Designed miniproteins, single chains, continued (5). Designs and how they scored, part 21

Each design is a single chain, and the fold is of that chain. pLDDT is the mean over its residues in the fold that is shown.

## One batch from the design tools (miniprotein)

Design m16704
Fold by ESMFold2-Fast:
Structure m16704 (fold): chain A 65 residues (1-65)
Amino acid sequence: GAMAAAQAARAEALVRELVGPEKVGSIDVTVDNGLVSVVARDKDGKTTPELKAAAIRAANAVMAA
């Protein structure tokens, strides 16, 4: 739905803003019954502590809105 798509777009934008787009290879966002889950990976397909922290912050921010 439109709400899930908007939440996914916001989460992706927040991750890129928090770490810088150059550090991001891919972002996967799942929205299920208002629960937002974000997985961010670098250019090598790895999830770093920085990307994990950014993903958690983005998911929480989107769910709080």
Scores: mean pLDDT 82

Design m16705
Fold by ESMFold2-Fast:
Structure m16705 (fold): chain A 67 residues (1-67)
Amino acid sequence: MSEVEAAIEMTRMLGREKAVFDVELKDGRKGKLVAYRDGRVELIVGDEREELSAEEAEKRVKAITRG
């Protein structure tokens, strides 16, 4: 999803180490997407954290996010 790339670019443009976005999953759970300036992404749902590359995060978000 273009949101992942936009999130990473936002950290670079704002000079921040990370940006945090709320996401809603297809299964109805709420989560957070944390995009880091170095291109790493974390998907956080409750106490579960998944560390992804930008490419993996884009595929993952497209598959599991409701919009």
Scores: mean pLDDT 72

Design m16706
Fold by ESMFold2-Fast:
Structure m16706 (fold): chain A 64 residues (1-64)
Amino acid sequence: SAEEAARKVEERLDKAIKEGKSFDELVQLAGDLLREYSGSEEERGAIGAAIVKAAKKFGYTPPA
């Protein structure tokens, strides 16, 4: 499901942030996770939202 895909992506990104991965490493990981878990448009949207949430934890503020 979209919620399950987003949860898995958020958990992996949160772990990487806590482990001190660089911003560039987080961007690459986010791209890899998007490819791995997005089987549908709904899942892609949910994963995108999870990536934005993780980026905010790293201190990045994306444009609205």
Scores: mean pLDDT 74

Design m16707
Fold by ESMFold2-Fast:
Structure m16707 (fold): chain A 79 residues (1-79)
Amino acid sequence: SEKEELLREARERIEELRELIEKVEDEEFKEAALAGLERAEAQLEQLEADESLSVEEVKERLERLFKDLEGLRELAEKL
């Protein structure tokens, strides 16, 4: 289903980000980024568990989830 594809792609994207973060030498950035990923993974798990959500609702929540990860990246760049 379209919803299953969106959630699978989101999982793959988070996994790719985790691999990139683990290669970073800056420990302060790594700690902040990993905390952000843990939060994003928890949100994705909630989306995966809620079968009542429409495709549009899943898209909106995924968009917000990835905006949060962008905010973490921007914050780390200012440190």
Scores: mean pLDDT 78

Design m16708
Fold by ESMFold2-Fast:
Structure m16708 (fold): chain A 95 residues (1-95)
Amino acid sequence: SPGEQSIYAAYLASDAALSLAKKGTEQDLANALLNAKQAMRSAREAAELGYVEGAKEALRYLADNLREAAKVSPPEYSEQFLKMAEKAEEEARKL
């Protein structure tokens, strides 16, 4: 279903964000942030399609991956990953 596909896309983008952060080049870190934003959009789309619990779980999974990404990233990117993790947790609570 479209909602299940959106959940799957959120998990894939979340995993890509952490994997790219671990590679650690400037381009990979920028792409990690783009993948994190895509994961949030896909989770929101799933929630709009009625997959609210799946969206909450995907957002919490994203937050955990972003906290791990922050640990291996330079300070500038670490701060951005932590802010996005906080935003993902907040969106999960509000769903």
Scores: mean pLDDT 91

Design m16709
Fold by ESMFold2-Fast:
Structure m16709 (fold): chain A 80 residues (1-80)
Amino acid sequence: MSLEELEEQARRYRELADRLRAAAESTDPAVAEALAGKMPTAEERADVLGAARDPEAGRVMAALLEAIAQATERGVREAR
């Protein structure tokens, strides 16, 4: 995996985390569907919809994805 691929993965994880938090906080199915529609993969869309149905799990997943993204971004920066 290249450094560019790792940076893109971190960016996608951060975007997914932001959408998961927004869906969990809104509790509105229409907002969750709109947020899911912006995601590039079916899996990510399902995760966003799931966060609206289970806000606690959605917030936990968002926090984990953010932590992974931050660690990946730091590793890439140090490797450059």
Scores: mean pLDDT 80

Design m16710
Fold by ESMFold2-Fast:
Structure m16710 (fold): chain A 87 residues (1-87)
Amino acid sequence: GELRGKSSAAGYESTRLLKEGYSIEESAERAVERFGVSRRVAEASALSGKLVETKSLDEAAEEAVRRFGVSRRVAYSGAFGGYLGLQ
């Protein structure tokens, strides 16, 4: 639903901001401001989005689930958004 779409957007934006030198924390703050997601969802999306630079989508999503306890659906949406941001 809408939360998964916002998680994907947060992952995409995070990958772009990280390329510009922003931290995961700064990228998450931007996602909270722009998309109205919770800080926890924003940080999970930023982390999974960043991790797709060096890890598979599955590994990135599982790390976000492990670290933040978000649903796999949210974590995978964030990771996929990050993957799109790399293209």
Scores: mean pLDDT 75

Design m16711
Fold by ESMFold2-Fast:
Structure m16711 (fold): chain A 90 residues (1-90)
Amino acid sequence: GPEIKNKEDLKKIAKAVLLRLGVPEEEAEKLAEEIAEEVMSMSKEEIIEKLKELAKESEALQRLVEEMIKSGAPLSEWKRLLVVELSKKA
C-alpha cells in the first residue's frame, strides 16, 4: 500500500474506515482529522501501548501487535494500525 509519510495519509485512511462504518461525510472528515492529529503526535512507544490497551479484549489484535514487534515493523505501519483501530471505535 502507499507509504505513510504525513498526517494527510493517516487522515485518508481514517476517513475511509469511518465512511465504511456509515459515518456521514462531514462528520467522517472531522473525526479523521482528529484521529490523524492524535496519532501523528504520538511516539512509537505510545502507539504500541495504546494498541495493547485497545487489544485487551481482542486476541487477534494482541497477536498482530506481538508479531509486529518481533518483525520490527516500521513506525508507518504502527501509525496505520492505530488509525484503523481508533476509527473503528469512533
Scores: mean pLDDT 83

Design m16712
Fold by ESMFold2-Fast:
Structure m16712 (fold): chain A 66 residues (1-66)
Amino acid sequence: GDAEIARAVQYENLVLGKEPLSDEEAVAQGRAAEARNREVTREIAEKLREIGDEFQKELEELRKKR
């Protein structure tokens, strides 16, 4: 929940020596970071799928030629 997000963000800020945020700001920052991570993860997953499909296709072609 929001309390867990706030706690994680506040812990990260503490480790990095940043000023403590309000609970509302911590939740907002955590959700923004989660959205960014989701976008990056989606992009990586998409690229890995493309590479996997290309590799699978090459393996099938090599198997047929042998």
Scores: mean pLDDT 76

Design m16713
Fold by ESMFold2-Fast:
Structure m16713 (fold): chain A 67 residues (1-67)
Amino acid sequence: MKLLLLASDLSKEELLELAKEIQKKYPDVKVIPVQVSSEEEAEALERLLKELAPEWEVTLVTKEQIK
């Protein structure tokens, strides 16, 4: 099972809906939504996860990318 950390500055509601849509489309991927206040926080999480668990993929999604 592949793990995907979905880091975004979206609201908890929007982030959960996005995570559900990704999980529905890719059932073999476990999506873990994390609300971050900035891109710097997302980058820090990515760095930590690559050090502790290099198999994790971190994806940053901002409100600006969702039209």
Scores: mean pLDDT 71

Design m16714
Fold by ESMFold2-Fast:
Structure m16714 (fold): chain A 75 residues (1-75)
Amino acid sequence: MKLSVDELVEQLRRRLEEILETATSVEEFRRQFAREVAEAHKTAVDQGLSDDELSEFERRVEELADEAMERVRAR
């Protein structure tokens, strides 16, 4: 495999920071973030990550989503 879970999560975090700067509503943020998560998951599967690595990726994505939603709500 060419990308680690850490690398995929770091790429998602960078995308999430961009979305947080540009999104004007919670709904817009959720829509854009969901799209980025779907693309990252597809990349992980296409790269041949194991079931354990995919589970770790999904867990870390949940943590990122929770943190980001709190930041959007605090605006």
Scores: mean pLDDT 78

Design m16715
Fold by ESMFold2-Fast:
Structure m16715 (fold): chain A 68 residues (1-68)
Amino acid sequence: MSPLEKLLQEFQTMLNDSLRNKDSRDNVLKKVKSLVDKAQETLSQDDFDAFMLELSRLYAQYLDQVAS
């Protein structure tokens, strides 16, 4: 598994855990920021850009699920 794929999986797991635990939006945003900071430190610029694009898509789907 690439570092990019690992971080995206970690992000998806965090979102799924937040859905199950009914975490507040503020707590989810703090976790998102922590993971983005980790990705920025760990990934190349190209992989970080790809990570941010996919993260935005996954987060939008998460918000839709919370609203449903």
Scores: mean pLDDT 82

Design m16716
Fold by ESMFold2-Fast:
Structure m16716 (fold): chain A 83 residues (1-83)
Amino acid sequence: MAELERRMEEAARRGIREGDLLGAAREIARIAGASEEEIARALALARNEREAVLALLALAAGKPLAEIERQLAIYRANEERLA
């Protein structure tokens, strides 16, 4: 829905402007219809704030927790390669 897309975009822009990417990602997940329990479970898969942001954005995109865990593993492998 256009209104839901607009609200998520506004939350993302605010997070970038304020430097609170974790807060923005959490709000985007809520706007997308994620429950507080789903948000807590996604956050439990993350080892640091960057992974937490990625997990919450994947949750907002409708990905199941198992797929989020898989994506975080790929992100870790790529970060290790690029560092």
Scores: mean pLDDT 77

Design m16717
Fold by ESMFold2-Fast:
Structure m16717 (fold): chain A 66 residues (1-66)
Amino acid sequence: GPIEAAREALARALAARDAGAAASAHQVLTHLEKGDMEGARRSAEGAIASGDAGAARGAQLVLEGL
């Protein structure tokens, strides 16, 4: 499910030592844990639009699981 996808994205980012990807995945996970699916999607889309390659990478992995 979406929460599992976000946790997997965060774990991969942490294992890769990718701070930008970890931060974006953690923000999306926080919204999902609160049941805020719209906030989670907007957070992920914002990370992709940010121009930060790490943030975009983490967010894309989570969006593919949504």
Scores: mean pLDDT 75

Design m16718
Fold by ESMFold2-Fast:
Structure m16718 (fold): chain A 72 residues (1-72)
Amino acid sequence: SDAAELAAIRQELQEILKTMDVVGELPELSRDELIALLRGMLQTLERKIEAGDTSLEPLKQRVRELLAKLEG
């Protein structure tokens, strides 16, 4: 179900945010809000990579894969 898929995506995003030292739990975001958040994260990661932090490439790929699942 969409609810179970969104819950799984929220959990994975929470893990990504914890890896980035973001404290706290994600609110219960809608699909559209999750898409907006992931797009914002992707833009931020792309900017940092372009500035020379190539170590973020795997994280960018993971964010892109989550976004693809939500938009599919």
Scores: mean pLDDT 78

Design m16719
Fold by ESMFold2-Fast:
Structure m16719 (fold): chain A 100 residues (1-100)
Amino acid sequence: SPEIEKLKEEIIERFEEMVKILKEAGIDTSELEKLIEEMKKASPEEFLKLVEEAGRLYGRLVRENEDKLSEEQKKKLEELDLRIVGLLSELRDLLAAEKA
């Protein structure tokens, strides 16, 4: 589905923006980058699992490195996280509709 592929791309782009911010803060993003590359190759069902894994890893990286992040970086990361949540909801709805 072109709509599903577009949502996957928009989610991936926002994770890549998160990686950029974390790298600028000196945080090791190697594990998160591997998950993003797997997301690019994944089926829609595998993609959902990888996004959940990446979200958990991202949360851990921010929590463990909060002292390295400026208030501006934290705000940008929070905005990206909220947008990923919204896009993921849209993706889940489209995938449910295709199975109906």
Scores: mean pLDDT 88

Design m16720
Fold by ESMFold2-Fast:
Structure m16720 (fold): chain A 55 residues (1-55)
Amino acid sequence: MSEEEKEEAKKLIEELKNLGVLDDITYQEFMDKLEKGELTEEDYNFLKTAYKLAK
């Protein structure tokens, strides 16, 4: 993922946590993946879709 995609993923994870879509455990798992560079394209697409549906 590009640096821009990582920044967008971080924002999506934080917003989804704020909207109650992600619980504490799932939020921490995504944040850990992002920090380790393990967040997949599939994870990123899931986050974008979840945010679009929640908004």
Scores: mean pLDDT 82

Design m16721
Fold by ESMFold2-Fast:
Structure m16721 (fold): chain A 80 residues (1-80)
Amino acid sequence: SPGQEKLNKHTEELYKKIDEIDKESEEKNLSDKEKSLKVGEAQIEFLTEEIEKNKDNPEIVEELENQKKLVEESVKKVKE
């Protein structure tokens, strides 16, 4: 379906971003903490965009918001 194809493409873009973060982390010798923060930020951006795309489906939005909260809490713990 067109919706599934758009989700697949967006998910591929997220994985590409994470791969770029991995390469940057190796090149700049970033800590595990710094890398985790960058990955978390990329995941939060992805989930925020998916929430906007699925605005007309409250059940999907609720699930995505729950996932976003879990990532935000993980990022918060890494910053401690």
Scores: mean pLDDT 85

Design m16722
Fold by ESMFold2-Fast:
Structure m16722 (fold): chain A 78 residues (1-78)
Amino acid sequence: KELEELKKKLTEKLNEIGNLMQKEGLTLEQLMEMLKDVELPKLSPELEAYLKEISERTGIPLELLKKIMSVLLKEEEE
């Protein structure tokens, strides 16, 4: 149940980031630099497998996807 909600939130966040990157002219390298100080989250094996699949499909580095997930998890903690 929680895993499906996290997958949905990640997809929505990636779409928002993609739109922001297009609007602001940001590159993946600049986004990586902005997130360089973000600690890698401790993720379930299922969630890590899902992020790896997205990485392989989109060409987005797995580390960047994990850092985006870390930001999402921190936002949920409030």
Scores: mean pLDDT 74

Design m16723
Fold by ESMFold2-Fast:
Structure m16723 (fold): chain A 100 residues (1-100)
Amino acid sequence: SVEEDFRAEAEQATEGAIGSLDKAAELLKNPEKRSEAASYFTAAGILASLVIMAGDAEGVRRVAEAYRKLAEESRKNGYQEDADIAERMAEHYEREAERL
């Protein structure tokens, strides 16, 4: 059904967003990979928007948790501004999940 297909696509978008943020966090362990990490951060934002549009509150909460993990890795690697952005994104998605 259209509803089952839409749910499957939302779940794939959730996993894609989390995977992109996890990849960004891993890449940030290498200073030379910061630009590549930023690309994955951008991809995660696009995928997270699809999860919000799908109305998947639990998916949005899982994405928020992945942003918090990225914030912690950014902070550990001395990227404080990137950490602050990731933390604000986590707070934003937590609020969006509460509205769904």
Scores: mean pLDDT 84

Design m16724
Fold by ESMFold2-Fast:
Structure m16724 (fold): chain A 93 residues (1-93)
Amino acid sequence: MATPEELAELARRLLERARRLIERLERALAETTDPELKAELERLLERVKELEEELEELLKKAEAGEATEEDLFRLIALELELIGIEIELDRLL
């Protein structure tokens, strides 16, 4: 099993990744004029912001030493979702 310290490190790394993805999405939104592409980018941005909020709560739990095995599985699921959004963004641009 991962230690609370390892979970906190994973959560911090994923949180940084989510924030970079938000910056990329906001830049893409500023540069696009296509209404359909704008709607897709806005949807992705909203989803990444939701992931950021969840990652912040998971980080707080891990730093408090309260993170569970279910929290680890959730972090892994969030990492896979972030990867999926990054791939989708690369495909759209």
Scores: mean pLDDT 86

Design m16725
Fold by ESMFold2-Fast:
Structure m16725 (fold): chain A 80 residues (1-80)
Amino acid sequence: SAEAEAEAARRRQEERRAELIRKQEADYLSFVRETYGEDSARLVKEAMDYLRENPDLSPEEKIEISREMLAQIQELAAKG
């Protein structure tokens, strides 16, 4: 049906967008790993995964998570 075809097209578009986002995230994580080290890259990945699993988080909560991640990266940098 036309509805099933439209749904399939939408799924393909969403899959392509998700793949592009994953590639961009992987490229960014590689940059973080090379610049700040493996532990910092893991923290960034964990924060990204948490935000993805919790899309209903408020902008304020997302900012707080980002602040906590940055504080941990700063602590790791201070230890190196």
Scores: mean pLDDT 79

Design m16726
Fold by ESMFold2-Fast:
Structure m16726 (fold): chain A 69 residues (1-69)
Amino acid sequence: SAEKKAARLEAYQKLYEDRLAQLKALKQSNPVLYEQEVEKLKQELEEALAAGDEEFAELIQKELQELEA
């Protein structure tokens, strides 16, 4: 079970870094679309929190904080 938890955490971290890199690249290539994606993430965070999807909410919140830093 500990091995499964470690593997899942690693996968979540990998997905987080990939998405963050893509959004930072989008900010350079298409700032208008970047702002739309940020607004979409904020909406997805609200939906995840309402649904009780704690792991997804945490991931989205971390991504938003990193993008807005």
Scores: mean pLDDT 75

Design m16727
Fold by ESMFold2-Fast:
Structure m16727 (fold): chain A 98 residues (1-98)
Amino acid sequence: SMEEILKKLEEKAKEIKERGDEIVKKAEENPKLSEEEKKEIKKQIENAKELADYAVELAKEAVKEKDEKKLTIAQFLLLAASGEVELAERKVKKIEEE
């Protein structure tokens, strides 16, 4: 159901935010990252969190309106937010390996 999809999106958005916070903490604690690189990672995670929040709000509207297309867009936006967090994590890990 659309309500079950919304619940899963809300759970995924929470995971994205928690993962983002962990990545920011790891970046701040990493002496190999420059202040510029730390700032860029923080901004990337901030943007991902905002996108995840927007996706959840769009999904809530979709359920209220019974708009399956809007719900599908919300799912793609949340996938994009997850991808941004993954890219930020890979950036931090690559610098640790240098």
Scores: mean pLDDT 88

Design m16728
Fold by ESMFold2-Fast:
Structure m16728 (fold): chain A 130 residues (1-130)
Amino acid sequence: DLKKIIDEANQLALEYVKEHGPEHVAEAAKLGQLYLIEKLTKNPVFKKAAIEYVEKALEYLEAGNYELAYIYLALASDYVDLGSKFPNLSDEEAKELIELLDKRYFAPTPEEAQEYGKKLDEFIEKLKNK
C-alpha cells in the first residue's frame, strides 16, 4: 500500500524532528527518503543504486553543487521507479538499465542523451514483452 508507506515515512521523519529539534530537519528528510527506497524498491540492485545516489545528491546539495545534486536525485528517483515496476529483473538486466540511465543523464551532449534515451526505451519495451 503506497499511501501507508508514504505515511510511515512522513511519520518517521516527523518523530525524528520532534525528538532532535527543528535544526535536524535535513537528517529527518534523509531518514524518510531512505525508508521509502527500502519499502518501494524491491529489486536489490536498483535499491542499492537509489540509496547511493540519494546520499550523493545530499552531499552535492550540502556542497552547493545544485546541478549534480539534481542529477543524482533524478537518477535515484528513476531507480526507485524501475526497481518497483521490475522487481524480478536479473542483476545483469538491472545493471544494464542503470548504465543506460547514467549515460543518458551524464551525456556530454543533448544528441548523445537522446540516443541513450532511445536505447533505454527499447530495452524497457523488450522487458515488458518478456
Scores: mean pLDDT 82

Design m16729
Fold by ESMFold2-Fast:
Structure m16729 (fold): chain A 64 residues (1-64)
Amino acid sequence: AAAPRTVRRDVVLPTAATEEDAAAIATTVRTHLEARGLEVLAAEAKVDPNDPTVIHLTVTYRAA
């Protein structure tokens, strides 16, 4: 079986992000990776508590 990989990315927006913005980003990334034939084990996004223009994205995936 392929080993899972975890990728962390920061997404910077021009204005303060909402939890809905974070959820939309996580969903978009999951959909994109699954469309490429990857198995997404976890996709999470959260707004930075010190800078609301920054969203922290963490995705764990493997080859399907």
Scores: mean pLDDT 83

Design m16730
Fold by ESMFold2-Fast:
Structure m16730 (fold): chain A 94 residues (1-94)
Amino acid sequence: MPSVEEQIKALQEKIEALMKEMESASPEEMLKKFEEFVKWVQDQFPEQKEELEALLKETKEKMKKAKSKEEFLDIVEQSLLRMYLLLSRALLEK
């Protein structure tokens, strides 16, 4: 299995790739891509599944209230940052 450092690097690379894909995506596509990403993360981090589900729910509620594509992107970026911090902490504090 990969080291903690390799898992964190893989997570960073996945987040960066997702953000680049979202630059050209519609709000509906962004939501779908974010949901798919969270499900993939839940499969990799089953101990954090409930926390990730709560984050997904909160993010969807914020996305429904977004009035612009820029606001939608900011909501996604904030959620991905929170997810990264949650998972990095879980990996480093084992």
Scores: mean pLDDT 79

Design m16731
Fold by ESMFold2-Fast:
Structure m16731 (fold): chain A 100 residues (1-100)
Amino acid sequence: SEEEIKKEIEKDLLDEIEKLTAVLNAETDEEVVKHNIEVFLMQLRRAAELLKKKLPKEKAVELMRKIKERAVEALRATPAVSEEQLEEAEKELERIVEET
């Protein structure tokens, strides 16, 4: 069902957020932190494009909005992420949702 597909993709994307925060909590280099956030944002953009093919647009947007909220909360809770990096990530995440 569409609900089962949505739940599977949601779980996979939430797992990617958890992996990112684990990597960032081990990092001490600001350039490495920035690079890992950029790679994560590219992965989410690719996931949004895939969701547009698998789910109705309304459901894809709803899921991406939820993922954005979880990603922002996770990055905000990560000490290695600066306020400037968080602001840039939040703007790009909003853009990904808008393009879904």
Scores: mean pLDDT 83

Design m16732
Fold by ESMFold2-Fast:
Structure m16732 (fold): chain A 126 residues (1-126)
Amino acid sequence: SSLKEEAKKLVQDFVDKMKPIVTQTSKVADSKRDELAGLSFRERVQKDPEIRELAVEALTLAEETGKEIQKKSLAGPSIIDQLRSGATRALRAAVDSALKDGADAGTRAGQQVLDEFEQEFFDELE
C-alpha cells in the first residue's frame, strides 16, 4: 500500500532529523560531564538549559511528525507517544554514553536507538 510507504518515509525523515539533535546532545553532555554526573536524565533536562533546549526540540519534532502521520490516517493516536518515547530513549542513550565515553560514543548510542526504533516501526507495518 502507498500509505505504508508514506508512513515509512515520514518516520525515516523523523530519524534523519533526530540524528543532528543526538549529535549535538552528545557534544553538550561530553562538555559537561562533571556537572551532569550523578543526575538522572530528567534532572539533566531540568537543570541544564542546553540539554533542555535539545530535548524540547526532539519532543516537538516527534509531536509534529506524529500529528502529520495521524492527520493522514497512516497510524492510530499512539503514534505521537511512540515517537516521543523513541526521541526520549535516543537522547537518554546519547547523554548516558557521552558522559561515560565521550561525544562519539553518545552519538553512536543515540543513533543505534533511532535505528532500532525505525526498524521496530517498519516491522509493525508489515
Scores: mean pLDDT 87

Design m16733
Fold by ESMFold2-Fast:
Structure m16733 (fold): chain A 61 residues (1-61)
Amino acid sequence: MGELRVRVTVTGQGKGTIEVIRTSDGEVLAREDIDKPELTESQFAAYVAGVVLRMVAEITL
């Protein structure tokens, strides 16, 4: 299994894109968009962390 890189791009309040990338060839293995403008900054960070863990688990399991 190759090394994975997670890219999080914040595009606005409570909005962003998460990508899981295989570092060996730069292939994007998974991408999800987030739209949660009702969340506080700390709640948004926690939500993003949970999404990242789920995406990585789905790729590696």
Scores: mean pLDDT 80

Design m16734
Fold by ESMFold2-Fast:
Structure m16734 (fold): chain A 65 residues (1-65)
Amino acid sequence: MKVTREVAARIRLVGVAFEVGGSVEVRDGKLVLHLENPTDEQLALVAEEKAYAEEVGLEVEVVLE
């Protein structure tokens, strides 16, 4: 269950990053999402997926560029 939830969270984070025109990198075991001038709606979507990923034990950072 935990491993399956982690895989789902990673896929969702990558998906939302691409949906909002951003990118994802892995830095020191952390998932880093790079967003340029996101809208309030896009920030809400990213925040929702970040919260889910953190709940399942992933470390996530969002960088506004």
Scores: mean pLDDT 78

Design m16735
Fold by ESMFold2-Fast:
Structure m16735 (fold): chain A 83 residues (1-83)
Amino acid sequence: MMASLTAFVQEKGKELGLPAQYSQLLTQLLEEKADSLQSGKVPVSTVLEELGEVVKKEVPLQFRKNAGQLLEDALKFLTKSTP
């Protein structure tokens, strides 16, 4: 059964020990980029770099490594869901 992006990010965020507020932030950022990723207009590497900079700004240092891992896992989920 395929989980929605929101469910995937929440489950992975919980596994990584991220507070729900940061999983929600990443879900919102990824939703904004989902159309560009699915249309092939933007490479995954570019989105990872751009959202990685937002994570460095918005996520406390103690959670940044886990937030970065969640971001990579979520981008793999989105690209795997593209037909």
Scores: mean pLDDT 75

Design m16736
Fold by ESMFold2-Fast:
Structure m16736 (fold): chain A 72 residues (1-72)
Amino acid sequence: KVEEAKERLVRDLTERYGVSPEQARAAAEQVVEDNVLYKTADGTVKKITAEEAYERLLRAADRGLELSRAQR
């Protein structure tokens, strides 16, 4: 379920990356939403199943967070 994926992602971000729990939760929310309706580099928007979104948010979590900081 989405809640379980978010909770695990928050834990990984906190322990592995040293991100605060509040920021980790915010990042997990964005990653989950983006992975349900994600946009490719060429601007194409695609909708994937919830099951695929769970796996994609885990893989994109650190990349999404680092990209956010690099853009700052």
Scores: mean pLDDT 57

Design m16737
Fold by ESMFold2-Fast:
Structure m16737 (fold): chain A 91 residues (1-91)
Amino acid sequence: MLYSVELYGEDGNLLIRVNPEEDKGLMLALLRMGLTEASKFEEKIKVVVRATTREGAEELAEEIKRWAEQMGWKVVEVRSYGTEVEIWLEK
């Protein structure tokens, strides 16, 4: 299974792209680093999660929501498009 994640600022600019990765743990670690850096400069961000399966995308999105909340982000919206999930976060 392949995972990919993109992180966008409030203005829609791409801040971080994590290249497709088969290791879910590595993907989550890279995203956590990206969220930590973005939290220094952004008040609102959008995380776009993709996986080869719908279930994989949903599981990855749930992990991201938990970590974002632990980092002080509030999950304001989640939109699912099958193998893609968009998560809107605010401080």
Scores: mean pLDDT 79

Design m16738
Fold by ESMFold2-Fast:
Structure m16738 (fold): chain A 98 residues (1-98)
Amino acid sequence: ASIEDLQELLKKQEEAAKIGLEITEKVAEEKGVSEEKLKAMKEAMIAAAGAKPDLTREEAEELAEALAGLSAEEVLEYHGRIKNEEALEKVLEEAKAK
């Protein structure tokens, strides 16, 4: 990959993370989640943006909603599993099933 491709990828990851964090904070406020759980949700969202640089607003909202339904411990467990796009998809599917 060229340096330009790497710069574009990093820029997309940063943008996705910013959008995801804004959505996560909004969902947490609406659901009345604890500060501890909000921190875990933010970490998971940053990991998701890193795993999928083209993460859409809709996907971020879906992930935030799914995580808001879990315990803080479950969110931390899922955060540790979000290593790549495939892992993110599996985590999202499992979170929605609960």
Scores: mean pLDDT 79

